# Designed miniproteins, single chains, continued (3): the designs that were tried, part 43

Each design is a single chain, and the fold is of that chain. pLDDT is the mean over its residues in the fold that is shown.

## One batch from the design tools (miniprotein)

Design m9565
Fold by ESMFold2-Fast:
Structure m9565 (fold): chain A 120 residues (1-120)
Amino acid sequence: AVKITESGGGTVPAGGSLTLTSKVSGVDFSEISVSWFRQAPGEKREGIASLLASTGGRVIAGTVAGRASVDSDVANSTAYLHLRNLQPEDTATYYGGASSLDPSKGGTKYWGEGTQVTVV
């Protein structure tokens, strides 16, 4: 089974930075796309970033443009979300996600349990 484990959350002051880590197991990292989502209390889940590990293709949402970047360590099956100049409105639970690139799996999506980021 695919398992996603997030880490790196915590409390930061406004203007601060954090790196979130998503470790993926149970699947070949090169066979998935990795996504980052967040959900603030009372809000809908929003996508903030994605990467395709096999090609290095990356997408950053407009809401965090200029304040977020994504990287991966394919050999260690790990994705990183680097966040900077965080504001109180960035307070949310952040989730790592993965989607299979295998057409036979019909775009199956996997999610971690999330890591909390609080900006004060």
Scores: mean pLDDT 80

Design m9566
Fold by ESMFold2-Fast:
Structure m9566 (fold): chain A 57 residues (1-57)
Amino acid sequence: MREDMEAVRERAEELGDEEAVRLAEEALKHLDQGDSRSALELFSRAGERLAEAERAA
């Protein structure tokens, strides 16, 4: 799961979507703090944002 969140962050960086990068970074921080619910919510939002960025690119 952490590796999946890191992959989303790296892909968002490649596409230049700063909002998706921010959401993925926040998800990783919450995961590190043991807040898995907030981490999953932020990860879901990052993934949706990334999908939009990929469609636009």
Scores: mean pLDDT 79

Design m9567
Fold by ESMFold2-Fast:
Structure m9567 (fold): chain A 106 residues (1-106)
Amino acid sequence: GSMTERAEELLEEARELLERAEKEKDPRRKLELLEEALRLLEEAGRLLLEAGDREGLERLKEELERLLELALEGLREAGDDRELILRLIGVALRAIGLLFQLELEE
């Protein structure tokens, strides 16, 4: 259906942003890519949960786990930049929250 198709487009766009984030050497630009990828994954999650698309939800989990790993790597690279640290923690907490929500919907 149109919701499943839109969710797949959002997942692919998020995947491309995460691939760019993995290659990004500037910690602040990496954060911006992670924040945008998370927004797309949150929207995809809403659509996939509404549709009951189990395969899409498994792909969403994989992308959220990759995003979380990249956010944790970003925290290691953040040094003493408090704004960057707080925003990366925010990204990580939102990703963990969505992963937890997906586990409850099994």
Scores: mean pLDDT 88

Design m9568
Fold by ESMFold2-Fast:
Structure m9568 (fold): chain A 79 residues (1-79)
Amino acid sequence: AEEALEKAQEAARAGDVETAIRHAKEAVESLLEEGKPEEALRAIERVVNAALAAGDVEAAQRLGEALKPLMERARELKE
């Protein structure tokens, strides 16, 4: 999970949205399977913030939309 999250953040900073989405989904799905919805939500935030920190608002929006179903599932599992 952490290695996939690191790769997702690196790809997000580089503007490689497709690679960032793939690794982010891998990390988030792994955390959800482990019963860690709070960590899954933080992982999504970290990836989106990596794109924003690089100044790529479009990448951040695409990441948010692609990860929205997993984010909603994590929120449901948390509550």
Scores: mean pLDDT 81

Design m9569
Fold by ESMFold2-Fast:
Structure m9569 (fold): chain A 66 residues (1-66)
Amino acid sequence: SVVELLEEAKKEKDKEKKIELLIKAIELALKDEKELEKLHEYLSKEKDKEFLELFDEAVVKLVESL
């Protein structure tokens, strides 16, 4: 699930692996409306600015790979 990928990303210490997990969460959310809703709810409650900045970086990296 998207929440499991986000929680694994938070525990990951390697920035590149963290971004890869975030990209997987975004890709899962894009294929399933229920997972997209969970992603939105998770991020709306997230207060870690560094994590949110890494999430934005993951979105950019995914878009650049298309």
Scores: mean pLDDT 83

Design m9570
Fold by ESMFold2-Fast:
Structure m9570 (fold): chain A 75 residues (1-75)
Amino acid sequence: MEKKEEAIKLANEAVKYLRDGDYEKAAQLFEKAAELSKDVNPEAATLFRQAAEHARAGDREKAYELAVKAIKILE
């Protein structure tokens, strides 16, 4: 799988955990998506890292907003 496609897949899995209330699992998956995105699109990688930080802080709405923005940049 291409790094971009894998990052999108992990980000979508993170969003599912975020909605299920598993903020730590969501944050870990967003961090993995950020690492994969780093060489593809640094802006998307930064947004995924911010999504992970907000997920750990319990800010579900902001984490979701940032993750969706990053996914759209990679598409």
Scores: mean pLDDT 84

Design m9571
Fold by ESMFold2-Fast:
Structure m9571 (fold): chain A 109 residues (1-109)
Amino acid sequence: MIELTQPSSVTVPEGGTATITARSSAPSSDIVDFAWYLQKPDGTVELLIYNGKNASGDSRFSGSVSGTDFTLTISGVKPEDSGVYYAVARTKDGVGGRGQGTTLTVLPA
């Protein structure tokens, strides 16, 4: 299993920018699939980013990669963005991993 280390929580004011970085135990060159998921408070799970591409249809979400660091950026955060964000990865050898999750708290304007 690959390990994906995420911060436990991030707090951001409404309208601000949130950045969540997952550090992989494997280099990006060994990772063939990487995804960012949002689990909302109601239990709904949404795919946000798949292999650096927006999968949500909401242009506020973007993904980037540098070495072992995979970063989700959320521009103009809204109250509905509150929830737990999960990084998920798979290596070319079929080994998978999921981060512990990052709780995003949006402060009211």
Scores: mean pLDDT 85

Design m9572
Fold by ESMFold2-Fast:
Structure m9572 (fold): chain A 56 residues (1-56)
Amino acid sequence: SLEELVAEVERLAEEAVRLGIISREQAEKIIADSRKSEVLARVAVHELRRAIEEAR
């Protein structure tokens, strides 16, 4: 569901901010955009997971 995807985007965005990968402002924009469509939410999950993995 979109709600579950947005929750995952929020969780991953918080982790990315803690790791210094993205700013709080960028995280807020990503979360807001993910609420607009399931496609954008799925893209956000994929991109955030990739960024977090690359930072390790």
Scores: mean pLDDT 86

Design m9573
Fold by ESMFold2-Fast:
Structure m9573 (fold): chain A 86 residues (1-86)
Amino acid sequence: SSSIEVITRAIGLTLRGIGHLLDGDIEGALKTAEELIELAKKTGDKFAAQLALKIAQQALKMAKEKGDEELAKKAEELVKEAEELL
């Protein structure tokens, strides 16, 4: 039951996050997940929370594959925060 404006914003942010992931920019992907989490918190939108979770999970996988412990920890925090909104 998200408004069309919230859904449109969530999709736009998700496309940005996917772009960062394809580029190997884990930090950019995590910033986009943070923006989706903020949108979910402000609106109660489960769709935005679900998209944030998927981006954060993929970023976590990539951070672990690169051995970036700091980015992996940040990604785990965002995964947990997104899950708590679902």
Scores: mean pLDDT 87

Design m9574
Fold by ESMFold2-Fast:
Structure m9574 (fold): chain A 56 residues (1-56)
Amino acid sequence: SSEEEIKKKIEELLEKITELSVEKLKAAVLGDSEKVDELTKKEKEVIKEYEELLKK
C-alpha cells in the first residue's frame, strides 16, 4: 500500500539525517568548515523531503 511505502521512505530519510548529523560532527571535530557547510546543506535538503512526505 502507499501508506507502507511512505513509512519506509520516512524511515530511510530519518536514517540519512542521522548519518549526515554524525558526519557533520566528525567534520567539525576535524576543523573542516567547508565539509560542515556542505553536510549542513545536504541535511536541510533531506529534512525538506521528510517534511514534504509528512504532508501527504
Scores: mean pLDDT 83

Design m9575
Fold by ESMFold2-Fast:
Structure m9575 (fold): chain A 55 residues (1-55)
Amino acid sequence: SMEDLYAEIEERFKDDPEAKALLIDLADSLAARGYSDEQIRAHLEVWGRYLEQER
């Protein structure tokens, strides 16, 4: 569910409000485009790793 995706983002980036906002916006945008929860989670994993590596 989208709530599960939001909870995963919150836990992963709880100390990074900018990364949280970006990933939540990405999840919402992908959901609006008809992506499944599984597809959204895959995108969040790729971008989440990228954001972690930048810092």
Scores: mean pLDDT 83

Design m9576
Fold by ESMFold2-Fast:
Structure m9576 (fold): chain A 66 residues (1-66)
Amino acid sequence: MDKERALRLMEEYMKRGVGPEGAAVLAAQELRKAGLTELHPEIEALLARVRERAAIGREAARELAA
């Protein structure tokens, strides 16, 4: 079950001191390496939020470099 596997991976990363957003990113990367593309909706929401913030940061850095 992809959803349960994702949550289990997040829990393992969080036990190692990774924050929830970071744990979600690492869990998603691990699942994609294993060929799993479907994630729990909660994890997908966290990933979308992290990607949005990263994109904004890159755009701001590009504007500052110009």
Scores: mean pLDDT 67

Design m9577
Fold by ESMFold2-Fast:
Structure m9577 (fold): chain A 80 residues (1-80)
Amino acid sequence: EEETLEKIEKIFLDLLKEINYPDAESVVENLRLALRHAKDKEEKKLIVKGVAFYLRQKYPENKEKIDKAEKEILKLIDEM
């Protein structure tokens, strides 16, 4: 699980850097904390889907990159 959370953190960090999101490292740390405090896989998936939805609305030009990262992260959560 810890190893999987590190992979998720890296995917989010790479995505946020690629779309030029400000304070990417700080945002990723907050996402990591939220995921660690989530009670089950379904709550983790809801957090990820919520963040991806927000990013798509704010950065619609990056939809393909966001969709790819979301799919990859959701797959990692399902494999936990």
Scores: mean pLDDT 83

Design m9578
Fold by ESMFold2-Fast:
Structure m9578 (fold): chain A 99 residues (1-99)
Amino acid sequence: VEPAASSDEALLENARKMKGKPVVVVANSADAEEVARARAVAAAAEEAGGEALLLETDGTPESLAEMVRALRDFGRKHGVLSDEEAAELEALAEELLER
């Protein structure tokens, strides 16, 4: 595994190896280079026959709570998240908003 920061090709190769699995990509919205890289990874995962969820966060509690809720909904949609796990993610989102 190569350092991701030094090679977009390594990130794209990892996305292709997912082969139709659901993929979540998270990027710091304040870093345009990170966002562009995350979009490329998401596109590569979709090209491999998967579905990708791109989440952009600026690190605020509100943004992080939205990210956690989007992860919950995506995980439930793809059957990889139980109702109990979804409830735990909602609790984490509420915890973030109380910070």
Scores: mean pLDDT 72

Design m9579
Fold by ESMFold2-Fast:
Structure m9579 (fold): chain A 59 residues (1-59)
Amino acid sequence: MEEQIKAEREKLKKEVLDLIKKNYSPEEVARAQRAIDAALKEGVKVEDFKKAIENIKKS
């Protein structure tokens, strides 16, 4: 379970970065990356990454 959580977190990070690089400007990519980095420093859960991806898709 812990390994799956870690793997899902990494997968979500890659998906966010790949998605925004593909569909958004470099400036939006930088903003999303900073938000992810800040969340990681605060012990973000996989749920927070999913929320970030969803916000990017909706935006």
Scores: mean pLDDT 66

Design m9580
Fold by ESMFold2-Fast:
Structure m9580 (fold): chain A 76 residues (1-76)
Amino acid sequence: ATTLNNLGVVYQLQGKYDEAEKSYQQALEIRKKALGPEHPDVAASLLNLAGVYQAQGKPDEAAKVYQEALKLLPKA
């Protein structure tokens, strides 16, 4: 999962947003299966995916994924 997440960051920095999206989606799926859907690392993967949508000029999609990430984090 970490390698796919890091690969997504590299693609995003290169402006390859479709490849970054795919890498982050794969990291998200692996983390959900390994850690469960409510784990903080799953929320981190969702935040990275929201960043890609924002970079692609998809603010509504980014906001939706960002809100999903916030729902998975426990309130202090």
Scores: mean pLDDT 75

Design m9581
Fold by ESMFold2-Fast:
Structure m9581 (fold): chain A 85 residues (1-85)
Amino acid sequence: TEEILELLEEVKELVKKNLPKNTAEGVISGLEALKELVKEGKYKEALHSAKALKTALELNIPKEVSEPILEKLEELIKKLEEKAS
């Protein structure tokens, strides 16, 4: 849906703003793959990918840097859960 795609673009912008360029490029690649799953209507796979990305960010990025990204990613996950069920 349009709202999910908008949230995904917002997550990408927060990634670009808050993470170093090399780290941001890797995360953005993951978000682009997630976007293609959403466009294909594969919401369950997109949800699993979004949750995996959240876990990876929590484990690898300091909380002070990741917090705004994680908050927006949680909104995306919630909307994906609504579509996956």
Scores: mean pLDDT 83

Design m9582
Fold by ESMFold2-Fast:
Structure m9582 (fold): chain A 69 residues (1-69)
Amino acid sequence: SIGEEMIRLVRELLERVRESKDQLEREILTSLAAMIASIAKLMYKKGKLSEEAVKEIERITEEARRAAE
């Protein structure tokens, strides 16, 4: 499903943030995760994504943001 694909993508971005030693790269990866979370929220409002998927995407995106600090 699209929700599973989006969760997989933000998890991959989180892992890349954690492995990166470059601040600019971490900022770019975190921005990409935030964009995916924004798309997920809009899709949820349109009935195209489950609440569980949106919450998981938001949780992982916030974790990526914190990891980039």
Scores: mean pLDDT 88

Design m9583
Fold by ESMFold2-Fast:
Structure m9583 (fold): chain A 86 residues (1-86)
Amino acid sequence: MEELEEAIKRLREAANEFRELADKYASQDPGKAAYYRRLVERAEEGIADPEKAVETARFADQALQAIKNSEEIRKKLREEVKKKLE
């Protein structure tokens, strides 16, 4: 019971984060915005189907972590290059 409640809560949070990302990129990068909209749809599908909610929440969490890690890696590479050129 608690696992399902946590999964649904996580899916709602992930859907909101993906929606904010889609809105952020809508005018500047429509392809990236479309990708985030697909992630919103997938999260909402997990909320609609409780049997798949736990699995869908795991995939949504991994997708968010991958997006955050990609941003952090790019930032670290930029700072490392700057340090070597100073």
Scores: mean pLDDT 75

Design m9584
Fold by ESMFold2-Fast:
Structure m9584 (fold): chain A 62 residues (1-62)
Amino acid sequence: MEEKLKELEEKAEEFERELVRRYLAGEISPEEATRLAREFVREEAERLGLSEEQIKELLDKL
């Protein structure tokens, strides 16, 4: 399936796994990891033309 929401979800999962690895390696703080994850999801969702409501829902999942 090539749905934009699925693409966003897969990209967000990949990015989140990378942030978790960096956090466990001591490269970033939990605060920085959370900030980067939220910023990434919002930026990608905006590029896909998602509504503010959908963006909030995605951020709440983090």
Scores: mean pLDDT 74

Design m9585
Fold by ESMFold2-Fast:
Structure m9585 (fold): chain A 89 residues (1-89)
Amino acid sequence: MEERFEREVLASLLRMVASLVRKYGEDEEVAEEVVRLLLEAARALEEGDYERALELLEKAKEAAKKSEDEEFSKETVNLLELIMKRVEE
């Protein structure tokens, strides 16, 4: 139960991050790619596929780095690294 609950919490957190990226992302193309990858990672976590979730989060991190907005890129990357560390535990 606890592992399932933690996966659902992390998936919900990724959906929240995706919502914030969509709302505050100024580079629409980059924001849309990051949102897509985060939603796919959330689904992978719900399915218990941690390896796929980590792969998708790494892709989301690389996508965020393509943004011309350095603050958005840095904050998004840092947040994703924190989530990835939690998934790896």
Scores: mean pLDDT 79

Design m9586
Fold by ESMFold2-Fast:
Structure m9586 (fold): chain A 66 residues (1-66)
Amino acid sequence: SHMMKKIEELKEEAIKRIAELLKKGDVDGANKTAAELYRKLVELGMPREEAALEAVRAMNEAWEKA
């Protein structure tokens, strides 16, 4: 579960940062942060389609918190 813990931490940090950017009206910064999450997940060996879904989920969760 070492890899699962790393993925969880990356997702939590991305959601937090995206929510803060959305609260400030920085939609471009939020999109960039989601794209960075996608890239990091792919680098960790996650399939591209799964990484893309996780980035979308992070954006959705952040919108609920903003």
Scores: mean pLDDT 87

Design m9587
Fold by ESMFold2-Fast:
Structure m9587 (fold): chain A 54 residues (1-54)
Amino acid sequence: MKEEAQKLYDEGLKALRSGDYEKAVELFKKALEVDPTNQKAQDALKYAEMKLKQ
């Protein structure tokens, strides 16, 4: 993945681990704007969105 997408993905994972699902969704969406083919970011976004509904 591109370095910019990797950084956004890593920040999204940190938000996800801290329970900040809204911030995680935002960061994963930004990662996908940089690299829309990033399957890990797509999967993480789905997970964060699912947690946000709970």
Scores: mean pLDDT 80

Design m9588
Fold by ESMFold2-Fast:
Structure m9588 (fold): chain A 62 residues (1-62)
Amino acid sequence: MDQEIRSGLRARENIYDKAAMPASAVPAGTLTTEQPDGTVHTVDLAVDTETDELYVVSLSKR
């Protein structure tokens, strides 16, 4: 088992805990990433100003 891959998945899961989003979280903007297969991923983010933790508000593919 690759520990670095496991750690990366854990960090990814933490940014998807929007149900635990604190009241100090503010909209941080939108990230657009083009995948190697030509798919475009668009993610709306919020950031907790106390912890600098990122929360995913929405995720779209096209």
Scores: mean pLDDT 60

Design m9589
Fold by ESMFold2-Fast:
Structure m9589 (fold): chain A 92 residues (1-92)
Amino acid sequence: GPPGVGLLEHAAMRAGLSPERARAIASGARRPSAEEVAAIEAVLRELLAAAGVKAGVTVRVDPETGRLLVHLSGVTDADADAVARLGAELAG
């Protein structure tokens, strides 16, 4: 799957979604609701903050593909490294 799918799936499950729904949303097979997007964004923001990431985090749905898009603003190299490590830990 695309990079970061494991992180999004984990965030969705922590937001209270079922494993099957979390996987479908993270892989782009299903469009999330606005409420699910907000919940995933909040959890992802908490996970990234706990990993030391100080970048701004926004989550939105691509209107054409229905996939979740994560935008990080003000990213440092240290932030990028922390995101990559967290994603690898949650995918393994």
Scores: mean pLDDT 77

Design m9590
Fold by ESMFold2-Fast:
Structure m9590 (fold): chain A 55 residues (1-55)
Amino acid sequence: MRAAVHFLETGTGYVIPLSDLDIPEEKLRVGAIVMARDPFDGKYYRARVLEIWEA
C-alpha cells in the first residue's frame, strides 16, 4: 500500500509506502496528520494524508 502525503513544513507532496508513515494502519485515514519520512533527507515531518492506495 501507498499514500499520497502533503508535508506541512515544506508544502511538498509525495507518494510514499505506508512503512514510511509513523502511524498504526487502523488509525490511517485520508485527512489524518501523521509523521511521514521525507524521501530526500530521511527525517520524519508532519504530513497530511491525501489519498491511500493498495498498490
Scores: mean pLDDT 77

Design m9592
Fold by ESMFold2-Fast:
Structure m9592 (fold): chain A 61 residues (1-61)
Amino acid sequence: MSALEVAERLLAEAERAFAAGDYERAGKLADQAGSAAVVANDEELLARAVELSHRARAKVE
């Protein structure tokens, strides 16, 4: 699996966790998606992962 495919999969899983109200899991998955997006050199996926991570953290705080 390429880094891009890993980033897309992790971001999709993070979005599903967020929709389910599992904000702790959503934040962790979004952080992992962001790391994979950096390796894939995909700035749009990185921005989406960072935004979702911030939203998830706001729900836990």
Scores: mean pLDDT 84

Design m9593
Fold by ESMFold2-Fast:
Formats: C-alpha cells, sequence, structure tokens
Structure m9593 (fold): chain A 60 residues (1-60)
C-alpha cells in the first residue's frame, strides 16, 4: 500500500507542477516561436512521465 500511496502522491504532485510550469511559461515567454519550442519539449517530457505513471498504475 505504501507504494500505491507514493505513486498516487507523485502523480498528483507532477500534474500540479506541470500545470503551474505551463502557466508560468505562458506568462514569461513573449515570442510565439520561443513558446512553441518550449511547449514541444515539455510535451515530450510530460508524455513520457504520464506513460510511466500509467504503466505503474495499471500494474498496481
Amino acid sequence: EQEKKDLERLEKSLEEAAKRIAEEVGNTLLTPEQAEDVVEGLRLIIRGIEKAIENSKKRA
């Protein structure tokens, strides 16, 4: 059960952090080109993390 709680807490923390980062990036970046590059990079990272969390959750 400890592992399940740890995974659930990590998932929630990562989701909250991702939302805050996306909002901060949107507010900080002033040029569309820079915003597109950062969003693409962050999307790859987030999708990778989501996939890892989903795989762990399905097993648990």
Scores: mean pLDDT 71

Design m9594
Fold by ESMFold2-Fast:
Structure m9594 (fold): chain A 74 residues (1-74)
Amino acid sequence: MTFADIAEYARSKGYDLSPKEISEIAKKAGLSAEEIRRIIESAVDQGLDKETLIDVLLKTKAMKEAGRAAAAEL
């Protein structure tokens, strides 16, 4: 549940991400620790590389905002 736990999980799956890097991505993308973990789990399942994972994490904020706006209009 902490950024340290997420970084440990990511490294166990082959993603060389530190707790500080995870924290910086979370701050920049506006994601919670739980949201980052779910994205990493999905990336592992899809076989994504580290660069693609970081790109997805940063884009998830925009996707969440778009989805929320659409739901509010329905």
Scores: mean pLDDT 73

Design m9595
Fold by ESMFold2-Fast:
Structure m9595 (fold): chain A 95 residues (1-95)
Amino acid sequence: EEEELLKRAVAMTYLGLARYYLKQGDYEKAIEYAQKAIELDPEFKGWAYYIIGLAYYKQGKYEEALKWFERAVKEMENVPEELYKLIDEVKKKLE
């Protein structure tokens, strides 16, 4: 449907904004826009959870980052190699 395609396009834009704010160090907005993407299109849960995990990771909140990264893996059909490496790194930091 055209409406579903539009919602997907807007959700992708919110993920882009989440990544943008993540790079700027605005972790609160990164999480906010990732959540907005999920609200519009739940198919983006995996990528949104990955961005939320990265926001916690960049803040040194490794226990929270691990929880969100593991949630991201469960929601993704194709998991990026980088995410598995981040999970391993975080587990090592948590001992």
Scores: mean pLDDT 88

Design m9596
Fold by ESMFold2-Fast:
Structure m9596 (fold): chain A 60 residues (1-60)
Amino acid sequence: PSREELEREIREALARMAVAVGALAIKNGADREEVVEWVREMAEKLGLDPERAVEELEER
């Protein structure tokens, strides 16, 4: 695979980790609205779809 493909896979994995961490934070009493906004920001910084990341968080 190309370097670009590897970097994309790493960014996708980081976004999945952000969603997982966000879900754990909500379970431990963090404010849901703040966590949703943080996950959206992380996805945007990683160059991914922020709305899809928020949907994945809401499914958990």
Scores: mean pLDDT 79

Design m9597
Fold by ESMFold2-Fast:
Structure m9597 (fold): chain A 56 residues (1-56)
Amino acid sequence: MSDAEKDLAAAIQGSPEGDPSFLKDLPEEELKRKRDELLRRYARGELSAEQITAAA
């Protein structure tokens, strides 16, 4: 797993109920940047399509 995948998994599971509600508190720009990083890693062949779909 790449760092982006680990960060995303940790963000989702970091919530007490597995609720990603804390992600909704992030600025839109931060969410956009995180998704853009995942897409760049996908383009480099570091992430699978399934991992990108889970992140989106």
Scores: mean pLDDT 56

Design m9598
Fold by ESMFold2-Fast:
Structure m9598 (fold): chain A 68 residues (1-68)
Amino acid sequence: GPKEELEKAYELLSSDPRFKATKIGDDKIVVKSTAPVEELIGRVLWLIGDYPNLEVTLKGDEITLTAK
């Protein structure tokens, strides 16, 4: 379900040394890149392909993921 997809996204993004993922409550993750933002965008696009219940918001070098 959406919560399970969000938890898997958090685990994948927080294990990548290019990214800093922070979990906010039970339904939101904020991810910031230490690499070029295009690398974070590419990784998140691949995640959405596998986890369609995730909503994505882009803001500069930061991405917010929420459960639909």
Scores: mean pLDDT 79

Design m9599
Fold by ESMFold2-Fast:
Structure m9599 (fold): chain A 60 residues (1-60)
Amino acid sequence: SLLEQARLSLENAKKALEAGDYAAALTAAHEARVLAQQAGDEKLEKEAEEVYREALRGTR
């Protein structure tokens, strides 16, 4: 489902962020946000946006 895909993308984004891979974190967080929005999960969309912003702050 879109919701499961959004959760997996968000988990990948968080792992990439923890590893310092900001490019991968941005890509995965953006994917998670889009999927969460399509699934109608506002909480998941906000979590993905937070990860995206953290990754942006970490970019060179």
Scores: mean pLDDT 85

Design m9600
Fold by ESMFold2-Fast:
Structure m9600 (fold): chain A 59 residues (1-59)
Amino acid sequence: SMARKELLRGIGEVLREVGDALQLGLEGASREELEAAAEAAREAARRYGLAEPDLSGFF
């Protein structure tokens, strides 16, 4: 169904943004860069009506 395809797309986008934030953390990015990446993941979740990930522990 179209709804299922949109949900899967949204989940994929959120997971990609989370993965990007984790990679920045692994590379020792600044707190400002990590918060920007966390906000990108939250915005992706909001666009698709998904639960917002809490990445604050990666600061």
Scores: mean pLDDT 80

Design m9601
Fold by ESMFold2-Fast:
Structure m9601 (fold): chain A 80 residues (1-80)
Amino acid sequence: LVEALESSDFDTALAAAVEMVKARDVESLRAVYETSSNPVARELAALGLQFLGESVVEANVLDPAQRRRAVQALLEASKE
């Protein structure tokens, strides 16, 4: 999942973030947020952490359409 979250394909990265949020894998999300060189992966990890109740500051690198998709998918994942 961490490798998929680091993917250059947004849909693959988002799917990985969704699975990590469903698993409530706060440790892996936090590791990506703190150590990843991929700003998209860090923003997806930060959004996932926020929906799991963590207080993190996100980088703003997703375009508005990507951000809307990520917020919707990760919010739904956090409820499952």
Scores: mean pLDDT 79

Design m9602
Fold by ESMFold2-Fast:
Structure m9602 (fold): chain A 82 residues (1-82)
Amino acid sequence: SEREKELRLEAEILKSLAAMLATITGVEEVRDLIEAEIDKHEKDEEALERIREVIKELLKYISENPEASKEEIIELTKKLLE
């Protein structure tokens, strides 16, 4: 259905954004954690929207905390994905 195509496209966009975050931060674990969450919820529109908000919050945190350690970024990612 068109709905399933839209959800697949959203999941692909979110994975691309996660890859961008990993590139910006140098923290590959952020991408891996977000991709795992996307894969669990690839047909769940509400879950994908929540993941998009997680990515937005991570980007804000990184922009406001340029000295944040890899461990701090990973821990925040895990907490936001709960």
Scores: mean pLDDT 86

